# Designed miniproteins, single chains, continued (4): the designs that were tried, part 11

Each design is a single chain, and the fold is of that chain. pLDDT is the mean over its residues in the fold that is shown.

## One batch from the design tools (miniprotein)

Design m12370
Fold by ESMFold2-Fast:
Structure m12370 (fold): chain A 119 residues (1-119)
Amino acid sequence: EITLTESGGGTFAEGSSVTLTSKISGNVDSIFLVSWWQQRPGEPMRLVASISSDESKKLYDERVKGRFTISLDKSKNTLYLDMKNLKKEDTATYYSVAYALIDNVLKIVFGEGVQVTVV
């Protein structure tokens, strides 16, 4: 029922900035947390950042603190990851993930992923 549609990926120069977006559709009122995860080549998937649906709580991985900012635009049902000062190590597939409670059952929904390549 919940769908996450990601955009903003591509190939970017080292030191540049990019914003990834995830358009959230479906039962958005059931969502209590949204997050961005990265899958680097040869590494496990790692949390980048999360934000609560009321925007009161944000969490960041230590490796991206001060460079990446997570935000949620409720009026557009859109999740953002603002990535500043890109490094080659930021090359990864980025997944948006929604956590929802539907009929008291936890649902975890992944987007299809968006590739970011830093050259």
Scores: mean pLDDT 89

Design m12371
Fold by ESMFold2-Fast:
Structure m12371 (fold): chain A 59 residues (1-59)
Amino acid sequence: SDEKQAAIAKAMNEALKLPDEEEGIKYATDKAREVTSDEVAKNVEQAAKDAFALHKELE
């Protein structure tokens, strides 16, 4: 649903603002698992890892 997608997007954005990468990845993953499923949470975990890697390149 659009609400679940919006919640995941918000969690990802908030996670990227956290100073600790591991904490950020866990935050996004836990939020995705809460509002959807373990399968989607696995995909969000990978997306969060990729997003943190990309943001390191922008330093």
Scores: mean pLDDT 81

Design m12372
Fold by ESMFold2-Fast:
Structure m12372 (fold): chain A 84 residues (1-84)
Amino acid sequence: SREEAEKLIEKGKEYEKKGDYKKAAENYLKAAEIYEKLGLDEAVKYYEEAGLLYLKIGDKEKAHEAFKKSTELGVKHLREVVMK
């Protein structure tokens, strides 16, 4: 699963370089979902990247859903770090 997420990120980067922001966002979203299932904090980063790309192409619904996931997981990780 981690290796699959890494391959999806590489595909996302290639699509982003080509200006295919929709396919880039789809690949980052799939990678973020895998990292979330694995409990890895990389999920926060790739949900945010997907959200930014969805926003760039005008897909406000998918952008909102991705940002919501990023914020939810980011707050959860922050709470784990600041609890003394």
Scores: mean pLDDT 81

Design m12373
Fold by ESMFold2-Fast:
Structure m12373 (fold): chain A 71 residues (1-71)
Amino acid sequence: SLEEEIEKLIEELENSKDPEKRKKAALELGKIAAENPEYREKISTALIAAGSDEKDPEVRRAIMEALSMIK
């Protein structure tokens, strides 16, 4: 289900040791939130929380880009 996909992507964003996986998770979450407004609050909350702890500059950029997709 889309809900299970969102939860898996949030887990990858928060816990993956691979910065490329965190980056891809952030961008995919942004796209899902843009297409599915009902998940906007849940996804934006996760992206904001992840962004506060993220040290990798490319992943930080991906999180900011993902947030910019959400209206």
Scores: mean pLDDT 88

Design m12374
Fold by ESMFold2-Fast:
Structure m12374 (fold): chain A 83 residues (1-83)
Amino acid sequence: SEQELRDELLREAAREALEAGIQGTPPGTIVSSEYLDDGTVVSSVVLAPARRFLRVEQVSPNVWKAEGEGGYGVGAITQVRPP
């Protein structure tokens, strides 16, 4: 379904942010932004430096968190454009 595809995109965004943090990308960096057909923007954001991946989980319908040793990455909807 569309929601399942959106959830997978958010999960991958969170993982991408954590991996960037592990590679030394500073906290607060937007690693990538994906524009969906409805004008929604999904962003990968590094929240803190991390050493390695531990887990990824959904914290709300539009936010997935990837947790690592010492840091976090988030995949979240950062913008919604009206139709």
Scores: mean pLDDT 71

Design m12375
Fold by ESMFold2-Fast:
Structure m12375 (fold): chain A 55 residues (1-55)
Amino acid sequence: SMEELRALARELIREEGFSSPDLDRIAKRLVEAFPQLSMLEAMSLAGIELVELRK
């Protein structure tokens, strides 16, 4: 689900740290868990969740 996808993205960002997370690495792990995502979609989602977590 979208909620599970976003929760995983936030967890992976927390593991990397908020200041300079490797979004490519996070996106690759998102695509592994959700193969229907493209890398572009996963990168965009990870970036959005990072911005939200920094608020």
Scores: mean pLDDT 82

Design m12376
Fold by ESMFold2-Fast:
Structure m12376 (fold): chain A 68 residues (1-68)
Amino acid sequence: LDLEAAYKAIREVVPDEVAENIVSALRAGLNAGATPEQLVQAARDVARFEGVPDSEIDAAVAALEKLL
């Protein structure tokens, strides 16, 4: 996974601070050997915790899945 490409895609949908927090979770997951499904779930969990609307979470996840 290209984390810079992921950050650029996610920031089109969510605020920069949320995108940074999602990418931090993705980096931690990659270092732990997470599967693509686990990386997608981590992105959803962070965005939901940050109060992002479900429609924007779905759009951010769809953008991320194209990079996986």
Scores: mean pLDDT 84

Design m12377
Fold by ESMFold2-Fast:
Structure m12377 (fold): chain A 63 residues (1-63)
Amino acid sequence: MFEELLELIRNNASVEELTEFFKSWGVDEKTARRLAEETVSLRGKAPDEIIAGVIVGEALLAR
């Protein structure tokens, strides 16, 4: 999950692509979309590795 999310962040994945990614890991659609929007909002505000770590933590708590 962390490495795959990190690559998506580095490749500027869309909210739609990130939402489908989180859904593939067992997150419900509403929560997956929220996490996707949060991920995009954090781009450029923190290192990609920190964003991936924080978002993975939130995703695991949402399962």
Scores: mean pLDDT 84

Design m12378
Fold by ESMFold2-Fast:
Structure m12378 (fold): chain A 118 residues (1-118)
Amino acid sequence: SAVAGANVLLVADSPEGRAALRALGARLEALGATLAGEARNGEEALRLARELGDALDVVLLDVDMPGMDGIETARAIRELRPGTRVVLFDGSVSQEELDAFRAAGALTIGEFARAAEP
């Protein structure tokens, strides 16, 4: 599995988003991934991404975040570590937001799942 041995960072600002990402994270742990941390906003996500460095493989990102928005967060993480996959978690993304996230190098959860288990 493409997630076996992977270090995963969870990023969500809402209690509901955190609960949803933790549930997805637990499924990834069942596939052999390690939850390396949780961030509540883009600034915390970037701090943790710097601390993890080359060890950070996957970021699961809720699209609704205050301060540094999700698109800027995805772009900044990809600039710090081009090998890190940023995966969006939300069913409520507009086409314009989705296109902007893809331009920043982020994947949808469906695209990530297909890439991990083709």
Scores: mean pLDDT 74

Design m12379
Fold by ESMFold2-Fast:
Structure m12379 (fold): chain A 60 residues (1-60)
Amino acid sequence: GPELAALAEEFGVTVAQVRGALTLVRELPDEVALQFIKKELGLTEEQAKELLERLKELLR
């Protein structure tokens, strides 16, 4: 949805990468999802944590 496009622009990643990150947050424990998001999206620890929290809000 438009929320994923806005997150992609904010974090400097693609919509496909944000969609993948959303799946990781849904399927994996937070700490494991964080490490995959950081590695696959090339984000810093701080950026990966912020994106994870924003994605968790979308799953509520």
Scores: mean pLDDT 84

Design m12380
Fold by ESMFold2-Fast:
Formats: C-alpha cells, sequence, structure tokens
Structure m12380 (fold): chain A 85 residues (1-85)
C-alpha cells in the first residue's frame, strides 16, 4: 500500500517537473488519474486502482516519448506490481 502510493507520488513529481515539455491537457489527465488511483488505494479498492493505472499507462505510452516516458512507466509498473501482491 505505502510503496504503491510512493511510486505514484514519484510519477506525479516527474510529470510536474516536466510539465513545460508536456501538453497541458495530458498533464491534467495523468495527474487526475494518479490522484484518483491513490484515493482508491487508500479505500482498499486495489482492483479499481489497478484499472485506473493501466489506463494512465496507455495514455503515457501513446502520448509521451524518451526518458520521461520511461521513468513514468517504471513508477506506474512498480505501483501496479505492489498492488497485485
Amino acid sequence: KEEAIKSLENAKKIIEDNKDKIDETLVELVLDGLETAIKFIEQGDFDTAIEILENVKKLVEKNLSGEVKKKILDELDKAIEELKK
């Protein structure tokens, strides 16, 4: 639980640190998805959180590139893996 939230907070920081290089609408959609997933994790609804995070992964995979994409996907994968335990 705590490790999954930490990974999502890291993903949020990567987006915020690079927001000037990313489409504003995409930044808002990804951050909203991450915040919503964190809320479901805190409620103990890990299945819904995983579904939201997989949708966020698809947005990142389709719309981002390079090192920023890789770092965000790595953090999302860590969170999803932790929630599946």
Scores: mean pLDDT 83

Design m12381
Fold by ESMFold2-Fast:
Order: structure tokens, then sequence, then C-alpha cells
Structure m12381 (fold): chain A 87 residues (1-87)
């Protein structure tokens, strides 16, 4: 399922973030993609995938340095808004 794909991608992403393997720019790009996935899932009525995307963001934020968390959350919101505007 799409939710399983997002959870699998989140597991890898969070592990890399926690290991310090991702730049702030890469963290923001990943968050933007999660925001896009949330917007699409909501438009399709896919509550399981929408929840997986929200959970993925919170896990990513927990693995993100504190000083970058606001920018990462903002990138998620921007990705969500851009996808919503395109639908």
Amino acid sequence: SRAEEIRRAADELVARAAAGELTPEQLRKAAGLLGRELAIAEAEGDRETAEAAREALERLLAATPAEERAAVRAAFEAGYAAARAAL
C-alpha cells in the first residue's frame, strides 16, 4: 500500500537523519515531499496514507537538529500547500 511505502521510506530517511547523513537542505526536501503525499492522500480520501505522512514528519522532526526543525516543518507545509493548489 502507499502507506507501507511511506513508512518504509520514513524508516530509511529517519535512520539517515539520526546518523547525521542528511544536510539541512536534504531534510527540507524530504519534508516537502511528505507534505505533497499528505495533500494527495487527503484529496483521495486515503486516511491511512495521510496518517503515515504525518507520522513520518514527526519522526523526521525528532531526528532533526533542534535549530532546523522549524524550517523542516515549514518545508512540509509548503509542499502540502503547493500540491493542494495544483489539485
Scores: mean pLDDT 89

Design m12382
Fold by ESMFold2-Fast:
Structure m12382 (fold): chain A 62 residues (1-62)
Amino acid sequence: SKLEEVTRLAMRAVKAAMDGNYEEAQKLLEEAQKVADEMSPEDAEKGRRIIEAAQALIDYLK
């Protein structure tokens, strides 16, 4: 599902940030946002919250 794709991309973004690759992390979050924009409003809301949580964790790691 698209929600699973958003989750996978967000998890990969966090992993990239943990490895110190913040440029890759941001690109993966941008890809996740693009997928979320293609979902139904209900699923897009869930996707947005997943992306926001990943962004917060990445910002904490900086």
Scores: mean pLDDT 85

Design m12383
Fold by ESMFold2-Fast:
Structure m12383 (fold): chain A 68 residues (1-68)
Amino acid sequence: SRDAVVDETLAEFRARHPDVPEEVLEKIRRYVRDLVAQRPDWTDEQVRADVEAIAENFLEVWRARQAA
């Protein structure tokens, strides 16, 4: 299922960024699941690529806020 693709992609993201708080990861997961649900025409490859890009963008915003 596409939910499984989202979960797998975020697990790989978490493995690369183990310092990310659970609350931030849950915020990303909620956002990307909602977005993917609105795109039934997306392939698993497109879901993976966009979830990765979105997670990286959330990470950049979170890091910027920590530095402020």
Scores: mean pLDDT 82

Design m12384
Fold by ESMFold2-Fast:
Structure m12384 (fold): chain A 94 residues (1-94)
Amino acid sequence: MKIKEEIDKAVEALKRGDYDKAIEEFKNALSLAEKENNPLLIAQAYMLLGDVYEKKGDKEKAIEYYKRAAEIFRELGQESLVDYLEKKIEELKK
């Protein structure tokens, strides 16, 4: 699946500290997930984008992406992931 390939590349870039490359690849994965109308993959891509922006120090964008992910996960009944993301958002607001 092309989405998995983009995610794998993004994760590798993130591990190397190449945040801009990781953002590019995760945005590519998000675009593919949207074209496939796969809400779980869309939510996962938003969450991963939040992780990259958090590591980059962009708290505002990290919060924005985490909120989008939490909204979709809530619609999917993924309550543990919603709780995780809401706690993360509150910590970033401090």
Scores: mean pLDDT 85

Design m12385
Fold by ESMFold2-Fast:
Structure m12385 (fold): chain A 108 residues (1-108)
Amino acid sequence: AAADGERTLAGIRERDHEEAYRLVELVAKAMGRTDLVRPASYEETLRILRELAREAVENPDLAKKVIDAMRATSEEGARLASDFEGVIGGEKTRQALEARRKAREAAA
């Protein structure tokens, strides 16, 4: 039971890592990034994904080109493009919440 639980959790983490890395790889390729190496950990993969999402938030024209390129590549690319739009939305929300925190601190 305990060993089965640990194996299941490891399998979920590996699948999450592979899915996150596939998204990172396609986004980086669409952005013209050639310096990307496969990250050693899921946490590092998520860090890179957040960095790519910040670039997309800062440059909406680049975001549109990346999303359009991914959608044109394959059915998997179209699905992952929708996933990346979700990540961009999450980064926009994070930045908005951080701006609200800073505004409250300045008002105190």
Scores: mean pLDDT 73

Design m12386
Fold by ESMFold2-Fast:
Structure m12386 (fold): chain A 86 residues (1-86)
Amino acid sequence: MDRETLLAVTEIALLEMQGALYDVLADRYLKEGKIDEAKKFYEQALKVYEQGAELARQHADSPEGRRMAEVLREKIEELKKKIEEL
């Protein structure tokens, strides 16, 4: 893996982690009945995952980029369903 691909994969991984943290935080607010706060954090998680997915697609020439794009696509679909169910 060259430096450019390694940096991109690292950035995608950080965005995936950030999105996951927002998703978990939103789930906690939802459990507490704070629907408006839950929605805001789900929307932030979605934005971060979509950023990561776009970066992963730009690096889909690598096996790592392709795998990350697929994982993030699934997370985005699950998160959109959570938002629709609010």
Scores: mean pLDDT 86

Design m12387
Fold by ESMFold2-Fast:
Structure m12387 (fold): chain A 96 residues (1-96)
Amino acid sequence: SVEKIIELIKEIYKEMLEENSDLPEKVKKVLEEAVKKGIEYIKKNPEFSAREKLIGMAAVMHQTIEEADLSEEEKSLLLALATEIVQRLNERVEEE
């Protein structure tokens, strides 16, 4: 369900923040925006398969990070973190 996928995203996002507590606030805010936009994409596309939702969420998160006013090093870090979020979500969605 859309609600269950959103709950999983929020849980994974919390885990990522706890694992990366020392991230600069500017970087954390961009990650938060990327996750928020990813969630909104899923909400707008309830009819999509779980796989289609994950692919679209990943694309939206990557676009948000690339368009952000960050250094190339900070963007590379966030793209790696976004990829990890999508990977953990895919693993947990497959366990449902």
Scores: mean pLDDT 86

Design m12388
Fold by ESMFold2-Fast:
Structure m12388 (fold): chain A 63 residues (1-63)
Amino acid sequence: ASSAVRALQEYLASKGLYFGTIDGVNGPATEAAVKFFQSESGLNVDGVAGPETLAAMQGKKAS
């Protein structure tokens, strides 16, 4: 499993957005959580954890 995907899942779980297992597998539950986070952050909702989404997750302001 990917350590980057695990970190993503752990972050989303800490926000109450990810309800699946923290297993490092990028599946439908992780994609749904990314979409919820993007909606909450005012980002484009595409379910892809791109640079903008990752910057927002790192506590940077989306710009």
Scores: mean pLDDT 73

Design m12389
Fold by ESMFold2-Fast:
Order: structure tokens, then C-alpha cells, then sequence
Structure m12389 (fold): chain A 79 residues (1-79)
């Protein structure tokens, strides 16, 4: 289904964003989250926007990683 495809794409983008954050590559993480913010799923879009705002506000890496893991757990629960 289109919904399942969007959720799977969101999960993949959030997994890549998590790896980027853990590597300290916030520019790559922002790019991936910007892509996720354009997906048709409203929950994935909201989570991506909130994470982008957290990065812009200088949220510590460990807190960003936890937030992305929480978003991933939610997205995976919807699959």
C-alpha cells in the first residue's frame, strides 16, 4: 500500500539520520530529515519537522539520537 511504502521510506530515512547524528554529521541528518518532512505520511512529517527544529536549537547529540530512536520505534509499530 502507499501508506506502508511511505512508512518504510520514513523508517529508512530516520535510520540513516540516526547514523548521521551518531557520527556527528548534522548536515547529512538535516538533509535526510528534510526529505522525510516531504513524505505523504503526516506523522513522519511531524516527527521530521520536530527533529529539524531540535537540531537548529542545538539539542545535544545523545538527546537527538534518543528522539530519532523514539520516532523509529513509533514508525515501525505502524508497519
Amino acid sequence: SARRAALERAAALFEEALRAVEAGDLETAKSLLQEASRLPDPVARLAARELLEAIEQGTPREELARAIRNALDYLRSQL
Scores: mean pLDDT 86

Design m12390
Fold by ESMFold2-Fast:
Structure m12390 (fold): chain A 66 residues (1-66)
Amino acid sequence: GMVSAEEGERALEGAKRAVEEGDGAAAGSVLHDARRNLPRADEEARRYLEETIRLAEEFLKRTGVG
């Protein structure tokens, strides 16, 4: 089925929490799920998932040690 706007909002909240807590594993998991779900998202859910991907990618790039 299609990913709902509510599911998209929850994904974005998950990304924000991972960033706030400095949890790279949680951020990576949220990023993977958002990328997997993006092709199944309606227009509203897609906007939330695109922001989720942007936020998680930015965080993971900044926390790259080594």
Scores: mean pLDDT 83

Design m12391
Fold by ESMFold2-Fast:
Structure m12391 (fold): chain A 81 residues (1-81)
Amino acid sequence: GSISGKVVDENGNPVAGAKVTLTDAAGNTYTATTDANGNYSITNLPVGDYQLRVTAAGYAPYGTFVGVTAGTTTVNVTLKK
């Protein structure tokens, strides 16, 4: 499967250059960096449960858990300062 989404701030503005990290139950990590529009994508993921972490300079780190299925899972993130 894959994960895609958009990273925005509290005002809905895109956050470029944010690091998105997925960690599976075995400790494997998968990473992406958001583009100028705040978009990211991580493809070719085994189905299963992941920890998602998003970090960007000047923002508090964001963390959640996401389930990846066959196909695309959309995870949109709002970062707070």
Scores: mean pLDDT 85

Design m12392
Fold by ESMFold2-Fast:
Structure m12392 (fold): chain A 75 residues (1-75)
Amino acid sequence: MEEWEKLKEAMEKNKPYLPAILAHIDARVAAMKRPVRPSEVTAAYMLALALAIEGKTPEEIVAELDDFVARVEAR
């Protein structure tokens, strides 16, 4: 399956950056001024993985996560 192989390759390229991306999510969640729901944390992690599989750069992933967390905090 050609599409699946490309997605795997994109994930492998992002693997070294995943610990830093997850640490960024943890830091952003900890800095929120409201209690965070487990579903909101799960959504942030799923978004990070989806963007990594799509081949986004670590900088693009972090920018999208920052926007997502800002939207969650404004809720």
Scores: mean pLDDT 76

Design m12393
Fold by ESMFold2-Fast:
Structure m12393 (fold): chain A 66 residues (1-66)
Amino acid sequence: SFFTPSTKATAEVGGKRITVEVSGGSLDAIGEALRKAASQLKKPGDEVTVTTADGAEAKIKVEPLP
């Protein structure tokens, strides 16, 4: 959609920086997508893109902290 907002959030946990970028979608659908993606993120530098039930995309990346 031309008017779909994108949101980027970062968190620092356990010596890692986790970046999440979402293009729209409901909070429940985003939460479910994040849980599924978390099982695929095993190493720093891992990146996964998940489509939510609402058709929005969530991109998740794990990077080491400096």
Scores: mean pLDDT 66

Design m12394
Fold by ESMFold2-Fast:
Structure m12394 (fold): chain A 70 residues (1-70)
Amino acid sequence: SDSQKVTQISDQMDQAIQQLSTQDPDKAQQLQQKYDQLMQQLREGKMSVDQMKDSLNQALTQLGQPPLPD
């Protein structure tokens, strides 16, 4: 379900942001801001969960981070 997918993404993003914050706090802040923006768009019905995951993976890649697990 979408709720299960959102929970999984949220858990993975919390972990990724926490790990990044110990290495590069500025990049962690950028990732957090992007995640918050995408979550807002999801809540407004402006994107699907799969589109949000794709956008997060793009942001992670741009910040030199590995993509979220499948």
Scores: mean pLDDT 86

Design m12395
Fold by ESMFold2-Fast:
Structure m12395 (fold): chain A 66 residues (1-66)
Amino acid sequence: SREEVDELARKARRASILLKDSSPDGLLAMALHEEDPERARELVERAIEILEKRHGREKVEEALKK
């Protein structure tokens, strides 16, 4: 749903701040303006993938929890 995607985007934004990494900011901004929930989810998932490739999966999973 849109609410689930928006919540995931908020968590991803907080994770980028905690990790001090602005690299996903463009994808997260695009997701906020995307009206299609499926396309918005893809953009957020790509943003998280960028963080995982740069910081490792476990560290990103911890940052996404809060």
Scores: mean pLDDT 84

Design m12396
Fold by ESMFold2-Fast:
Structure m12396 (fold): chain A 87 residues (1-87)
Amino acid sequence: AAAALYTAGVKALAAGNYDEAIAAYQQALALASPGQQPILLTNLGSAQKLAGLLDEAIAAYQQALALDPANTSAQNGLAATQHLLAA
């Protein structure tokens, strides 16, 4: 269930369907084990950033880093989103 929702989110994101990707990742997070939450939160943040939901993206990346401080993708996503807000 969670893996199928993750796959659907990735496909929606690749197609530029950001709202569908966000919904799929949120549903996957509701079913995710603790070990799956950092990658799902990072991907949710990326989808939110691409959708222009910058405050939501920052919150998602910060949640990912709270669970896995060494997550390079979340660190890079947070920095990029903060840079967009500063521009």
Scores: mean pLDDT 86

Design m12397
Fold by ESMFold2-Fast:
Structure m12397 (fold): chain A 90 residues (1-90)
Amino acid sequence: MSEEAKKLNEEGKKYAELAKFDEAKELYEKALELDPNYAEAWANLGEVYAQELKFEEAIKYYEKALELNPDYEKAKKNLENVKAIQKAMG
């Protein structure tokens, strides 16, 4: 993983904490352009979509993170939570 991809991911986290989801998504997408195997950036993108209640996109990105890192417990737990919320709302 490049240091630039890590920096973009950390900047994206800061924007997500401020609920600036469009800026967070752009930063995570740039990190993934530099390192498409960056499982944490895929999971962070999923978390932003989940916060926007875009559950289909959130599931897609969490599943991508888990394809890259099957032992990624945080992504697995977040995926299970999103699926549970989607089932309860539908």
Scores: mean pLDDT 86

Design m12398
Fold by ESMFold2-Fast:
Structure m12398 (fold): chain A 90 residues (1-90)
Amino acid sequence: METEKILEEIKKLVEKGTELVRKAIEALKAGDFETAEKYLEEAKEVLKEISKLAAKLPDTPEVLEELAKIMQPYAKALEELQKLLKELAA
């Protein structure tokens, strides 16, 4: 039951972090690198909070599978960000 509360908290943080990464991507596409950096720094703080909460979760297959599903939107947003940054660096 405590595990369920932690997963719900992580889900909220993932939604917040995903939105911040999406806003950073939009800013990068617009050439607004200062705004992008601000959103990325905020996303990093959200990821630190997620990591702290995840460390409290039991290491069971069921919990790890649920955590992976919750993290999927954030992971996809980060993949899109990495592809864009690689393109901009080339």
Scores: mean pLDDT 84

Design m12399
Fold by ESMFold2-Fast:
Formats: C-alpha cells, structure tokens, sequence
Structure m12399 (fold): chain A 71 residues (1-71)
C-alpha cells in the first residue's frame, strides 16, 4: 500500500504542476518534491486512520486544488 499511496501523491502533484504551468507558474524541482512528500505523508496518515484508497485519492485531488487556489 505504501507504493500505491506514493503513486497517488505523485499523480496529484503532477496534475498540480501541469495546472500551474498552464498559468505560467513553473515550480522548482525542490518545490515539486516538497509538495509530493507532504501529500504522501498526509495521505498515508489518512489511510492508516481507516480511509479507503478511493477516499485517499479524493483527498489528494482536493489538496492539490487547494494549493493551486492559494498560488
């Protein structure tokens, strides 16, 4: 499950990077890595607390949109 949670975090981060790039905002590799790591940590915690993988994916999408909205 660690691999699946990591994959979900990577996919959400990639969508965020693409959305920001479309707005003319390019994140540094360090910023991208930090966002992915933060998402992976939060998503792992949610899964350990009893959330399903589907719920974890929904949380990832909401978190990515929230980050985009605040940039």
Amino acid sequence: MEEEIRRIAEEATQRLVEALKAKGIDLTPEQVAAIREALETVLRDLYEQGDSLEEVREHAERAAKAIEANL
Scores: mean pLDDT 80

Design m12400
Fold by ESMFold2-Fast:
Formats: sequence, structure tokens, C-alpha cells
Structure m12400 (fold): chain A 66 residues (1-66)
Amino acid sequence: SVEEEARRILEEAEDRMTAALKAGNQDEANKVAIEAARKLMDLGVPLDEASRLVAETYRRAKARAA
């Protein structure tokens, strides 16, 4: 389902963002966020929802990296 695929994309993005942030690589974390948003939109997720989901994922990654 679209929901299962979106969850997979966001879980992979969270792990990659967390690793990048722990390494001090904010540019890489931002690239992962943009890639995740694009993948969600390719699945048919609206821009506003994709942006919200990626922002939530980024906040979780920052918390995990701290």
C-alpha cells in the first residue's frame, strides 16, 4: 500500500538523517530530506502532507542525533 511504502521511505530517511547529523553533515541530512519528500510525492502524497511528514522525521532524527 501507499501507506506502507511511505512508512518505509520515512524510516530509511530517519536513519540516514540521524547518521548524517551525528557526523555533523547537515548538508547530507538536508539532501536526504529533499529526496524523501520527492519519493513521497512520486507515490501521490500531496506536497503539504509530504512536507509535514518529512519535517516530523527530521525532528526525530535531530533528537536521536543529540
Scores: mean pLDDT 88

Design m12401
Fold by ESMFold2-Fast:
Structure m12401 (fold): chain A 82 residues (1-82)
Amino acid sequence: EDVEIAKRIYENILKTLEELKEKYGIPDEVFERLKARIEADYKEVLDAIENKSPVEASKLLTANALRVIGDLIDEILKVKKE
């Protein structure tokens, strides 16, 4: 269940990132960097689910999601500035 929930969350995050790339014209290099970070975060959450606890996995998922959102906001703001 936790593994399936994490997979669904990360799949939705990646789909949203693809949609935002097209909508805001995020450069390919930035998109690939953000995607790689999301994929790395997903692997870390899966490891936490398997080797730690659902509570620790949930904390990690929340922290990683907030970091990705912050990075995405920064990239969108750069596009608006230029």
Scores: mean pLDDT 75

Design m12402
Fold by ESMFold2-Fast:
Structure m12402 (fold): chain A 82 residues (1-82)
Amino acid sequence: LSEELEREVKRALADIYLALGKVAEQRGDYETAAEMYEKAAQIYLEAGDVEGARLAFENAASAYEKAGNTDKAEHYRKLAEE
């Protein structure tokens, strides 16, 4: 794969994880949603998509807060602000 195509494929995969997180959140599965958003953020960073990563970190923080995991919520909220 070319480097450009590989970045596009990674961004698409991150978009899929972001969508899976939203579906899990709508079903009330906040822990699964947070894990999907966490995976999306990591893949966005690997693809060089800083804005995608920021959004995914914000969603992960919100989902962890709803799951009752305040430590992880604070951690990802700080990552989203950087």
Scores: mean pLDDT 85

Design m12403
Fold by ESMFold2-Fast:
Structure m12403 (fold): chain A 65 residues (1-65)
Amino acid sequence: SVARDVGRALLAMGIAIEEGISVERFEGGKVVIRVPSSDEELRARAERAKRRMEELGIEVEIIEE
């Protein structure tokens, strides 16, 4: 439902802020995070954010560039 999607988006944004990453976009119930392949620290933070979000039932995709 829209209300559950909004709740998940707010939780995902909170986690992203705490881990120091930015969310590129939301695709329905899925969070998309883009990270430079050359930035190991940012990638590690994105992977941690993904795990935290997935533990809460939020679907996450990390795109490397």
Scores: mean pLDDT 81

Design m12404
Fold by ESMFold2-Fast:
Structure m12404 (fold): chain A 95 residues (1-95)
Amino acid sequence: MEIETKAQSEEAKAFYNAGVLSFEGRDYETAIEFFERAIKLQPNFSDAYNNLGEALFNQGKYEESIEYYEKAIELDPNYERAKENLERTKKALEQ
């Protein structure tokens, strides 16, 4: 969405932060759920797409991880971390 309410943006950030905490605790399944909730509230949240990709990568879901990194880069073409994560994941697939 191009137009967001402040409340919607703040709620998305809260879910994103919860996802980061779950990711740091290596609870990738819970992290994915929180990042998906953040994206639902804020579909242009490039950081949430990138971190969802990282959680999927840690679960060995490389192809799905690539899709989310590509979405993060589509939303933010200068997102260097997402580009590095994409290349790392493609290399893991030997693509």
Scores: mean pLDDT 85

Design m12405
Fold by ESMFold2-Fast:
Structure m12405 (fold): chain A 81 residues (1-81)
Amino acid sequence: SSMLEEIKKLIEEKLKEAKEKIKELARQLGYSEEEIERWLKQVEDLFKALLDDIEKNNETDVERVEREAELWIKYLIDELK
């Protein structure tokens, strides 16, 4: 459906944004490149799980999905500290 494709695109855009923010913050906090790669993998795995959940539950509420993604990004950023 067109709504599902819109949600998938939104998740992909949020993933890209999250990876860049986490990469920059982790470097500022003194994480090694290997540790940064592990954090980026966790971000990717989390977003893959979110996308899988959206597909299985036929989620069509774009605003709800955006809020979920933003909360997960905030959680991951807070965990880096």
Scores: mean pLDDT 79

